# Designed miniproteins, single chains, continued (2), part 72

Each design is a single chain, and the fold is of that chain. pLDDT is the mean over its residues in the fold that is shown.

## One batch from the design tools (miniprotein)

Design m6479
Fold by ESMFold2-Fast:
Structure m6479 (fold): chain A 56 residues (1-56)
Amino acid sequence: MELEEKRRRVQEAIRRLRAEGKPITVSRIHEEAGITKEEVLDIVAELEAQGRSLAV
């Protein structure tokens, strides 16, 4: 899976978890997006560095 698709899936998973009122955690994002926990952490850190506020 390409990095761009992984980023998209992580953002999609976060959006879905927020809509469902579920905790936004690395483990939940990993389960929703099908991306490894390590890759989820990397992508979340990247998004936060870009000035996006995320509850993880």
Scores: mean pLDDT 74

Design m6480
Fold by ESMFold2-Fast:
Structure m6480 (fold): chain A 72 residues (1-72)
Amino acid sequence: AEAELARLEAEIEEAKEVLIKEYGADEEKVEELAAKAKEAARAIATAENEEEKKAAILALQQKVAEMAKLVE
């Protein structure tokens, strides 16, 4: 569980670095969305039921998509 969370957080950090460094995305906006994505990843790890886990996964996917839109 903690290992999976650490992996998700590392993937979010990698995406953040690529968007800022390679694409020149707004650092403040990317960091805000990355923080929200990490919050959703933690919610997946701490979910007590399937409904909470599904909602957290959807939230994570939405924040990652919002980060991608910053380079459009």
Scores: mean pLDDT 78

Design m6481
Fold by ESMFold2-Fast:
Structure m6481 (fold): chain A 110 residues (1-110)
Amino acid sequence: SVVEYLEKTKELVEKALEIAKELGMEEVAEKLEEAIKHIEKAIEYAKKEDYEKAIESLKEAKKHVEEALKLVKENAKTEKAKEMAELLEKALGGLDSAIEELEKKLKEKK
């Protein structure tokens, strides 16, 4: 289900957040915490079949993850920073797939 897929995507962002905190990357951590909040809102909207609001929340989450990834790549000098970038790239793929699936459900609803 899209909810299960979003929960797994959230876990990838949470793992990246742990690394950001370990590395003292405060701005990255703040962006990832905002992304997690938006993913959680999207999960709740998806459970209510409010696909339009779920999509909007995921697009906001995606913006925060993209901003965090940019900062990580600009400052990636350690293996942990590379691991964080890989987790965030996988999370972006997950968000894009979830948005596409929800857009298909929205078309079916109308």
Scores: mean pLDDT 87

Design m6482
Fold by ESMFold2-Fast:
Structure m6482 (fold): chain A 114 residues (1-114)
Amino acid sequence: MKNPIDPSSLSLEEKVKLTEEIAKKLPKILGDLLRKAGATDEQVERVVKETTEALKSMIKSLKNGNLKKAREGAIKLTATMIRVVGLSEDPSSTPEEIVEEALEGLREVKKAAE
């Protein structure tokens, strides 16, 4: 009848708090990366809003106890960040291409987290 919680594992509440901290920092990190790549303020604001929405979907899945969907969202978010960074380091990439890649990846994150 007692299900002892493993004290070394992150609780659902701790996972929510960690994702909320990422939600505060990641939009700014992506915005700064895109701005350095030559994106307009409008393009940066669009990606920042989509990043915030994707992270809210992940937090909602965590709060609902859907750890699988939250994990799938985190994997897709990581893959999106790797692709966006790679494009930002390529001087032949346009800001429009980098923004499109970010927005496509963030849509996949939201879909995985739903």
Scores: mean pLDDT 79

Design m6483
Fold by ESMFold2-Fast:
Structure m6483 (fold): chain A 63 residues (1-63)
Amino acid sequence: GKNAEAARKAGEAGDGAAAASAAYDAVLHQDTEGAREGVRAAKESGDEAAAEAARNAMLKHGL
């Protein structure tokens, strides 16, 4: 979906904050694919705080 696409683009740019934002939007819409892509992109960007925030959002919302 749109969240997965946004997460991939953020990952290509190395933007962990944008990737985490995409993951959070995906979580709010129960989009598991988008959330997982956002967590992966944030982690690969090296932004550990963004990656942790995205992962915790998934866990808190049962994804």
Scores: mean pLDDT 79

Design m6484
Fold by ESMFold2-Fast:
Structure m6484 (fold): chain A 93 residues (1-93)
Amino acid sequence: MKEELEEAMKKMVEDLKKITEEERKEIEEALENESNPDVRQQLQIVLEGIDNKDPEGAVLRLMALRLRKAGYSQAEIAEILGISRATVSRLLR
């Protein structure tokens, strides 16, 4: 795992844990007004992470999705994120 990516993901998890109910409503409103399906998918993942109290899972899904869009294979994403290829497959479903 790359130290830079690991630190960035830790910060994203902590930021998600600290999101207020007001900030959650702003994200929900952004999702309702967003026309770009890729951005809508990312906002939906963030909301699911907040509502299910799974910020670690949400951050992993967001990063896996971004890496997939950047052209990385599931095997490469698994290596970058330090998880199994089966987990990557599940995150991208």
Scores: mean pLDDT 79

Design m6485
Fold by ESMFold2-Fast:
Structure m6485 (fold): chain A 72 residues (1-72)
Amino acid sequence: MEEFERAKERVVALARELAASDPDSEAARAADAEAVALMGKYKDDPEKAAEILRAALEAVAETLGLPLPPLS
């Protein structure tokens, strides 16, 4: 599970960076591409993919001061 936990931590960090950045910037595009690639590694495990996505959404909501979106 260490590789999965590292990937989740990285996606969360990228999500926070994206939330704080101009979405049209090259840095934001690079961060988005990296996050998508990491998520793609877990497309065969929807539970792990959902866990990463949930953690990323929570990090974005916290960074922007927004309420958490409904996940169902």
Scores: mean pLDDT 74

Design m6486
Fold by ESMFold2-Fast:
Structure m6486 (fold): chain A 68 residues (1-68)
Amino acid sequence: MEELYEKAKKAGYEAAKEKGRLLSQEEIDSLATQILKELGAEPSLLNQVKIGLAEGAAEWSIEKYKAE
């Protein structure tokens, strides 16, 4: 089965890409809550989803500024 962290990381990357900037902590919190609710995942996994979203957004940021 898909790992929740991997899904969250991809979602964070796509959200940052769509917005053209890094996600704010408020945006990460909001998206993490939404993803957790949509997947019916246990609330204890909220921190894992937040970490995944932040890492995904950071990965997009690095790629954007280092792309030639």
Scores: mean pLDDT 76

Design m6487
Fold by ESMFold2-Fast:
Structure m6487 (fold): chain A 60 residues (1-60)
Amino acid sequence: SSGDEIDRLYDAARKAALESGLSKKQADDLATRIAVQGHRDGWSVDQVYQQAKKQAQKLL
């Protein structure tokens, strides 16, 4: 199943969001959106991490 792939993308996005200073709730919400988008668009873990970091900075 593709569950393992999307879980890795989610973990990367969540880590980036938390490191950027977002709350747990904001990080969880952002990570879900970015992981779904990254999985759909074929993004790597690093691309998801960088995109989540960029989006998190816009929320601060």
Scores: mean pLDDT 85

Design m6488
Fold by ESMFold2-Fast:
Structure m6488 (fold): chain A 67 residues (1-67)
Amino acid sequence: MKELYIEQAESAKKLGDAAEKRGDYRLAAKHYRLAGIHYKKAGLDEKAKEMFEKAEEAERKAREQEE
């Protein structure tokens, strides 16, 4: 079970990284948040925190693009 959550988190992180490189910060934030949720379910609180912080940064950049 935990291994599956780690795989799902890693996949979501890669999608978030790819979206961020394209400047799609809304999509990046969604993927990073999903990665954080999966890491938290796996009991990897430090990695989950990192992903949630990346999601917040991406959300801020997305809002800046609208203004």
Scores: mean pLDDT 84

Design m6489
Fold by ESMFold2-Fast:
Structure m6489 (fold): chain A 114 residues (1-114)
Amino acid sequence: TSADKTTVPSGFKEVAPNVYVADYSDKSVKVYLKHKVPVILVSSEETKNEIIQLASEAKPDFPILIVVLNDKDAKKYKLKPDEVLVKAFTFDLYRGKPEDGFEKYSKVMKNLLK
């Protein structure tokens, strides 16, 4: 619904225009992941900063949602420090390089915003 796309969850903080970061341990983020909205999961500061840079250069008119995993959750998801996992609900949409993950995320968001 349109309402699901009008608000960024309370656990997300804006770090650049339309670029938001949250910790996976935040319960509001875990609830939001059940609402079929795509997020980019990262397990390192380097990969987080790479996605922020890509998003800042692209200047999207839609929100970029980045979720940072702690070491325990990164191990559960088998997410490498140099990779991203693009996830919506319980579905893994993409796993691999930050640039390719950002492209996949952007395509999904454009299709949702129609």
Scores: mean pLDDT 75

Design m6490
Fold by ESMFold2-Fast:
Structure m6490 (fold): chain A 76 residues (1-76)
Amino acid sequence: MHLTISGGPTGMEDLSVISGKPGDADLSKIKKIVESYGGTVLLDEPDSFVAVVPKSKADALEDALKKEYPDATITR
C-alpha cells in the first residue's frame, strides 16, 4: 500500500496569514476564526501570523477565510 507521508507527525499543518495592510485590525478577527477551527497561533507579528491547524479542518478554514477576508494572503 502506498501512503503519502506529509509534513509533521501530529496531523496538523502550518498556516501563514498576511493581511497586506500595516496594522490591519482584520488579523485579530482572523486569529479568532483560526482558533474556532482548532488552530493555534505560533508566531504573532503586526501584519502577519503563523498558526498550526488540524489538517482535517484546514480546507474548511481556508475557505472561510477566503470568503470573509479576500484581501488576506493565506498560505499552507
Scores: mean pLDDT 71

Design m6491
Fold by ESMFold2-Fast:
Formats: structure tokens, C-alpha cells, sequence
Structure m6491 (fold): chain A 69 residues (1-69)
């Protein structure tokens, strides 16, 4: 159903971020929880910058893409 399809898109996007930027499973789990729990793009980007080591502009773009999945 639509929820399972959205979850699959989020998991694919997270797997891509883990491959490209070396995100840990712990960071990926926190991002997943924020995306599914109604977190803001700013909150998601903050975790990606502070815990994932991603540049802020890239992190903010990734946060918007995850929320649009």
C-alpha cells in the first residue's frame, strides 16, 4: 500500500546517503524516526550535519527529498 511504498522510498534514500556519506546505522535510524514522526527539514538536516558529517546545503536538500518521498 502507499505507506509501504513510501517506506521503501525512504529506505532507498537512506541507503544511498549511507553509501555516499558514510552514515552509520544509528544516524540512519534517527533520520528514519524523524521522517516518519513528522520532523522538520531543519531538524533532519541538523542531525545529518552534526552526526552524519554532511555539508549543510547537501543535508538540507537530502532532508527535503526524504520528506517528499
Amino acid sequence: GPAAERRARIERALANLQRQYGLSEEVAERIRALVLGGGSAEEIARVLVEEGGMPRTVALAAAHELLSA
Scores: mean pLDDT 86

Design m6492
Fold by ESMFold2-Fast:
Structure m6492 (fold): chain A 78 residues (1-78)
Amino acid sequence: KEEALIEEARAALKWVEDHKAELAADPALAAQIAQGLRDQRESVRRAQAAGLLSEETAREVIELLEKARKVAEEAQAA
C-alpha cells in the first residue's frame, strides 16, 4: 500500500527528530542513518520510474526522507 510507505517515511522522520541528541553523541551512527535515508530515497525514485509507485506518492515519500536525512546530517555536524 502506498499509504503504508508514506507512514513509514513519516515514522523515519519522527524517529530522527526524537533521537537527535543520541545521533549528535554518535556522529558515525548519524552518518550511517543519513546514508540509509539517501539509499531509501533512491530506491523510491527507481520504483516510481519502474511504474511500481505513483508520482504523487513517490514525491511525498522522497520529501519526508529528505527531511529526515537533513535532521540526521545536522546532528552529525553538531
Scores: mean pLDDT 83

Design m6493
Fold by ESMFold2-Fast:
Structure m6493 (fold): chain A 75 residues (1-75)
Amino acid sequence: SDDQITDIGMNIVNSYQQRDWQGLIQSMQNFGQMFPQYSDYINQIIQQMQTATPQQQVGLSTQVLILFRNIVDSI
């Protein structure tokens, strides 16, 4: 539902702002479960986040926000 999409979006933004990468990963996993057509791409980013250096994590987290925005805007 639209409310669930909004809640996931708010959790992604809040986790990013707080540098809560575990919370960000959890929110992305929840998003992938709601939209399984994007799950492979989301899982690839999650795997990269888990093995990334701190500098790479900043770039990847920004990519996560852009991905979420683009997917939501396309729905």
Scores: mean pLDDT 77

Design m6494
Fold by ESMFold2-Fast:
Structure m6494 (fold): chain A 64 residues (1-64)
Amino acid sequence: LQKAIDNVEELKKNTDLSPAQREEVDRNIELARKYADSNVTVAIGHLLRAIGILIDAELAKKKA
């Protein structure tokens, strides 16, 4: 799980995000880390939300 969280942080560095999107991604990464040891399913849920925001940001570039 920690490696997956680290991979999402690397994706964030390579993705052009608005300040609001970046804040939401950071919040979900933080929550994923907090729950990684206590509830891995919840941690994965937050990680997927962060990934979803990154995907939406990339798709928005194609429409613009």
Scores: mean pLDDT 76

Design m6495
Fold by ESMFold2-Fast:
Structure m6495 (fold): chain A 92 residues (1-92)
Amino acid sequence: MEEKEEKIKELTELALKAAAKLLEEITGAKLPDLVSGADGVELPKISKEQEKELNERIQEIERLLQKGIEAIEAGKWEEAEKYKEKLRELAK
């Protein structure tokens, strides 16, 4: 039970790290500037092609996270580990 919750937490943390890195790479802005939500800060403009790539990669991260959580909930630890490794690679 405890191990299951710990694995879900690890998977979620990797997905967030992967998404944060992707945002920094595509926008060229640093994460603190993107997530601070300071009033009067203009978000950097990105091209439609960059927006499409960002959305596609975010969807991939989301799919891996969802499948990983489902595998953990089903007790399929081998499949869960596979999705965790894919998320870890995206977070590098």
Scores: mean pLDDT 71

Design m6496
Fold by ESMFold2-Fast:
Structure m6496 (fold): chain A 65 residues (1-65)
Amino acid sequence: MKEMEEAAKEAGEAVDKLASKTTPEQGKQMRKTHEGTVEMAKKSTPEEGTEMLNKFRDSALEALA
């Protein structure tokens, strides 16, 4: 619940950082993927949703490195 909201925000921030370093088209696709992941997480259990968002955040941060 609160943890999932924080995970969603952290994933969104990571995506925003990556999107700002890429083309507008790529950034739009990444933000769309983030929104889809958040929606899917909200329909899942809090544990599954948090795990999905954390994995997505880690993938975005890895792409920034």
Scores: mean pLDDT 76

Design m6497
Fold by ESMFold2-Fast:
Structure m6497 (fold): chain A 69 residues (1-69)
Amino acid sequence: SEENERKAKEFRERNPEAAKVAEEVGRKLREIGDSTDRYLALRRQLSQETDPSRRAALQAQIDDIGRNG
């Protein structure tokens, strides 16, 4: 919400060093969350897929996440 953004700005102005660390941690947590969500979605799709070529493509995407995450 806009109120949460305002509170975050006030926190950054009051505690610039702590705010920078919190922002970096938040960014990394979002990256981990996005990768996890994508991984789970691909695994679910793979479990429901019956075509061998499409299964291979889904597995390749899962493997790519493992190499880059």
Scores: mean pLDDT 76

Design m6498
Fold by ESMFold2-Fast:
Structure m6498 (fold): chain A 78 residues (1-78)
Amino acid sequence: MEEFEKNIREADKRAQELAEEIRAQGDRELHEETLLRLLAEAYAGKDTSDWPREELIELAKKLAELLGEEPPESLLAL
């Protein structure tokens, strides 16, 4: 749990920074979708077998909420 909570905090922090960067850019529509997908792939690429499904869903929700978008299907289908 501690390892995952650290990862979630790091992911939340990175999502916040990424959302700020996207909002600072003018043409963010494609950037939001692309970066959300890339971020989801980056975190999915880690050994998530130790992560409960609920925690992966929480990550997806945080990313989507910060970007104002729905989480990508690929992230939810991990």
Scores: mean pLDDT 54

Design m6499
Fold by ESMFold2-Fast:
Structure m6499 (fold): chain A 113 residues (1-113)
Amino acid sequence: SKKEKAVFDVDFYLRVLERAAINEYERLVKEGKSKEEIKKAFDDILDTARQVVLEILEKYGLLTPETRAKLDAVFDEARKKLEKAIDEGKSVEEMRKILEDFRNKVIDIVEEA
């Protein structure tokens, strides 16, 4: 079904993104980047991820105003959680957990679309 393909594509994309984001977090911390620079990098990652997820949903005819609003809320929640974790100097494992929870919430929205 179109929904099963969208779920597969979104899950695959977000799993790749999670690994890339964690690698970037480790790199920026190792290079002594400021918390503001790390937050900016994660904002850019989330902005790109939002665009790609919306494009996948549109491709499969699943992008509705309701689904878009739910995605916006989940992306905003993830941004706030990541910003707080960066401010608190959280571990790579804790950052990975936030991204995993984010991915699960996005997949739930796509499955309900």
Scores: mean pLDDT 91

Design m6500
Fold by ESMFold2-Fast:
Structure m6500 (fold): chain A 107 residues (1-107)
Amino acid sequence: MELVEAIEKLTPAQLVLAIAGGRAGKVDEVVELLRAMGATPEQIEAARKLAERIREKGFDEVIAEVEKQNPEAAERLRAAYETVSGADPESLIKAARRGIELARARR
């Protein structure tokens, strides 16, 4: 799966978690959170690919790579990043996990 295709398959919330996972080096944890949230196998693969690329190259290089191929996909990725730029990525992952646990405890 190419990066542009991966970005297009993800919802805004899934993009936010994939970015947080890549920045914190918590790729496997974010993939399991997305699975718990009901993400499709294709969305799980897309999120893993995006998070791993961000972990390896950093967000700025990933944005530059995506922008060369598809400026619209790059803008979606930037918008997702801006929603979390002021927050600690590990804290975002912990908040998402707690939200899932609370939702499941009520079911």
Scores: mean pLDDT 80

Design m6501
Fold by ESMFold2-Fast:
Structure m6501 (fold): chain A 61 residues (1-61)
Amino acid sequence: SSTQEQIQHLVQVAQLLQDEADKLDKLGKTSTPEEQKMLQKIVDLLKQQADKATSLAAKLS
């Protein structure tokens, strides 16, 4: 069903967002303080979107 396909894509997107957030967090440790502040905001937003995608997938299940 379209719903099952949507759930699969949401889980996949959540995994990709979490992986990229973790990579950016590690890279940010060698950046300037201002760059670290901006990177931390991006990392936080990526993790928030991953959580939302996971939550929506669970609700659709």
Scores: mean pLDDT 86

Design m6502
Fold by ESMFold2-Fast:
Structure m6502 (fold): chain A 111 residues (1-111)
Amino acid sequence: GSSLVQAAQEAADTIIKELPSLSDQDIQDIIDTIEKVKQAIESKDPSLLRQAAVYSVGVALRLVSAGHTEAALALVRLSTSALDGSSDPQVAQQVIEILTQLGEELKKRLS
């Protein structure tokens, strides 16, 4: 198994478990983060991957301040793992699928 696929699955599992306690702002920050990570992986652009990683750290600091330390760590692990593993097309496709499913569940909560 890929470490990036594992990081994506752990992020999905952790965020879904914390979902009932996340604010609408936290949910939107997480959606924005996963969309940036997905786009960076699809583009294979190292500058977009670095931008997604930096963005995820900012979101993670806000999540820690809100008491969501496990979700914060999971997002940072996901974005940093993408820097090393996103070049494999099979890994990229699996990660994009996991993050798409997570994003759909988060969007349902905001509806």
Scores: mean pLDDT 85

Design m6503
Fold by ESMFold2-Fast:
Structure m6503 (fold): chain A 83 residues (1-83)
Amino acid sequence: SEEDVKKAIEYAKKAISELEKHKDNPFAQEAIKLANQAIEYVKKGDLEKAIELFRKAIEHARQAGVEKAVLYLRKALNYLEKA
């Protein structure tokens, strides 16, 4: 649904905000880049590519040790899978 897509973008943006507190960490920098790319693909309707990019963002956020970002990215992914 459109509401699930909106929630996915909201949680992805929350994850980016948490990652931005850790800009000195190269894994956090890559997670921000991947999450922003995923949001772009969500807006274009390419949900398969968005899901792939969110999964990569989650892995980089884990490597950065930013647990709140991992939780928010997983919420974004769950909403997108319901969409």
Scores: mean pLDDT 90

Design m6504
Fold by ESMFold2-Fast:
Structure m6504 (fold): chain A 100 residues (1-100)
Amino acid sequence: NEELKKKQLEAIENTLKQLREALEKNLDPEEREEQLKLVEEAVEESKKEIEEGKGYGPAPNIHVVKARKLLEEDPNNPENQAKAREHVDKANAMVDRIAK
């Protein structure tokens, strides 16, 4: 179903956008907690829909989850931020590949 495929890709892309914004802003701890929670909720919803057979396997979500964990461990560490950005870039590349 092309409509379901499109909605799944949009959901993953929105999750990646939220994660990217959290990475780039170096937010106050309370704001980072809120952003990470929103990303986690979006990732869980996308994962649930994929597991219900409404989309593709978990490959983009694996990278989003890894980026989230890096932010949670040490959000102000430039090395962790760089690694998290690499994971976001990998997830975006996978979404683009699936959309083709």
Scores: mean pLDDT 62

Design m6505
Fold by ESMFold2-Fast:
Structure m6505 (fold): chain A 77 residues (1-77)
Amino acid sequence: SMADKGTQLAGEAARKGNPELAVEAASLAAYETVKNHGGDPEKARENARKGGLEGMKKGGPVQAVRDAARYAIEGAK
């Protein structure tokens, strides 16, 4: 799925040392997932970016991607 592909690309970008691209890829995956399920895709993307910033402070690029996804999902509830 597009969401799975976005998360995979975000993980790859994080491993290669581009955390900004990783967070953007995760935010795009969140946008696409929420749009396809009838939610607010812009809010999901913004929440993903906030999660990415917090994750970066806690555990670096890989944690940034994980928290971006978590914030997007929690914001959709």
Scores: mean pLDDT 72

Design m6506
Fold by ESMFold2-Fast:
Structure m6506 (fold): chain A 61 residues (1-61)
Amino acid sequence: SEVDEIVEEAIKKIEEAKPKTAKELFDVYMEEVKKLQAELDKETFIKVGEKLYEKLKEMLS
């Protein structure tokens, strides 16, 4: 789905930044969230945001 494609691309960008600490990971994640919030419609952003947060939790485990 479009939502899954956007989430996968966002995760790749976060991983490409190669965050070395949980704080760096969170900072990169928040910058990507800000970009998506500006670029996407509200409904798509909510769905993408929920899936991105799930992925963030996995990356912090």
Scores: mean pLDDT 83

Design m6507
Fold by ESMFold2-Fast:
Structure m6507 (fold): chain A 82 residues (1-82)
Amino acid sequence: MTITLSSSAKSKLREAYPNEGDTIISLIESGNFKALAELIVEKNLDPEPVVSVLEEEGLEEKALEFSVEDGVLNIKRAVEKI
């Protein structure tokens, strides 16, 4: 999927992740949510800014899928596997 984030969303991600923000933006816009999840886990990043941005952009289902993808995620925001 191709997703285009607003300038506001990109700014929020850059402020939340000074070193990884550009990579996170690229992964979201390319629809690579699995790779994004793996990056967050490996770098021990706070997933909340990403989830909030996805929810604000109307991607609530994607934010949920991202948080609970078949045990790939073991992050602070991922609370349950269904």
Scores: mean pLDDT 67

Design m6508
Fold by ESMFold2-Fast:
Structure m6508 (fold): chain A 88 residues (1-88)
Amino acid sequence: ASAPVFEGKINEVEVSPESGEAAAKEQLELLRGNGDAAVAAARELFRRSGRPVTVNISAVGPPELKKELREAAEELLERLRRAAEEVR
């Protein structure tokens, strides 16, 4: 059988620079700090579900920080994709 289909999408939302910068930095910390826990949880979900999984990641912040958020989110998506492949 083929591996489960994993589809990830990164959505970006523009906010005021002041408020958006604080929120974006918090999201970066969560993505980087909790990446391992998220991957472990996803592996367990992929192992139990046996069905395709779609994941959407949303980032919020000023334009300059959205690029950093996107990079961190793409790294997490790649780790989740590999986890899905490993548990098939």
Scores: mean pLDDT 59

Design m6509
Fold by ESMFold2-Fast:
Structure m6509 (fold): chain A 85 residues (1-85)
Amino acid sequence: MYSEEELEKIIDNLKSALGLPESISDEEFIEKLKKAIAEAEAELARLKAAGDPDYAARQRIFDGQVETVNEVIEYLKKKLEEKKK
C-alpha cells in the first residue's frame, strides 16, 4: 500500500496529467478519475477486439494504473468522510 505522502504525490501527478486545477474538489476529482478509467477500459476492449499485438502489454499497464487510481479514490473517500465531524 502507498503511504499518505506517496498518495498525495500521485494525486498531484494525476491532476497535472489530466489537466485539472489544483483547486478541484475531492468529489469532482474522484468522478474525473472514474471517467478516465472507464474511457481507458473501453479503448482497451476495442484494441483487444481489433487484435492489437500490444494488447497484453497495454492490459498490464492498465491493471497497474487501475490499482493505483483505486488506492487514490479510497484515500480521497476517507479524507471526505473525515471532513464530516
Scores: mean pLDDT 78

Design m6510
Fold by ESMFold2-Fast:
Parts: sequence; structure tokens; C-alpha cells
Structure m6510 (fold): chain A 69 residues (1-69)
Amino acid sequence: SLEEEMNIGVGRVALAVTYVMGKKSAQRGDIKSAEEGIKKLEELKKRYPELSDEADKAIADLRKLIAQA
């Protein structure tokens, strides 16, 4: 439904913003904020199961950036 599509859209925006902020934090050497970003992505994955694949990819990317810092 349109209502479900709008709800998924909100989750997708939240996921994108959280990922971008986490990535910027990792690139600045702010590992603690990047790790908080991973926790927020894990919470979004639980809240929006339909976005689990995108959330898992974002989490993996942030973990890789932290490991390279």
C-alpha cells in the first residue's frame, strides 16, 4: 500500500543518513561515532526488516572503514 511504501521510504532515508554520518565519522578518525552509527543501523534493520540487505551492506562498509582507520 501507499502507507507501507511511505513507511519504508522513511526507513530508507534514516538508513542513508545514518550510513553517511557514520562514514564521515570513520574518515575523520572518530571511531566511537562510527561505532554508534553501526548500532543505529542494527536498530533500523530490526525496525525495517525489508531494508535488512541494505542495512547489512552499510554495516559491513562501516566495519571495513573502522578496521582501515
Scores: mean pLDDT 84

Design m6511
Fold by ESMFold2-Fast:
Structure m6511 (fold): chain A 81 residues (1-81)
Amino acid sequence: SAAARRARLEEEIRRAGGIVDFLLLASLNGDEAAKYPERGREIYEEAVALAKKEGIPPELALLELLRRARERRERARAELE
């Protein structure tokens, strides 16, 4: 249904946006980001898994995770327009 499609796109925007927002916070205000250690751990674990899969350093995988999250968010936003 149209409602189910909209709900899936809104969830994808929220999920991908959360990664982007947290990494932006960590870049601009590391002390504030450190108050959310569980979220930081989740994102770091995703980056480590990507690094292992792609054979790249974790730091580069973190940047790649951010790039992919931004692309997913923008694609989902475009589909809602």
Scores: mean pLDDT 79

Design m6512
Fold by ESMFold2-Fast:
Structure m6512 (fold): chain A 64 residues (1-64)
Amino acid sequence: MKVYKHFGLDSTAEQVVEEAAKHGRRVTLRSSVDGKRIAVDGLDRQEVSRALAELGRAVYLEEA
């Protein structure tokens, strides 16, 4: 799966949404801690925020 960007512990949902918008609507967030993946609508700030809370803040933004 293609990695677009890594977001560290200080990353916000707004930063993730901004990057996801460059790559299309559907993206996958992968925890850099345990490798768990959640597919999200990258334009839905609430969905992205919930995924970040579940995965921890350190995530890879990947192709859907």
Scores: mean pLDDT 78

Design m6513
Fold by ESMFold2-Fast:
Structure m6513 (fold): chain A 75 residues (1-75)
Amino acid sequence: SALERMRAIEEELLARGDAILAENPDTLETRIQLTQEVIESLERMKEVAPPELHPALDERLARLRAHLAALEAQA
C-alpha cells in the first residue's frame, strides 16, 4: 500500500540521518530541531486529515517521537 511505501521511505530517511549524524555529531542540535518541526507539521496535518488516516499518522508520530527521544539522549 501507499502507507507501507511511505513507512519504508521514512525509515530509510531516518537511518540515513542517523548515519550522517554519526559522521557529523556537531549537527545533532539541527537534527533535533528538524525532527521537532516534522512532528509539529504532522500534528497539524492530523487536525485536518480524515479519520481513516489517523491510525497511520499516529504510528508515524510515535516513530518520530521515539527518534526524537533517541536524539535528545545523545545531546
Scores: mean pLDDT 79

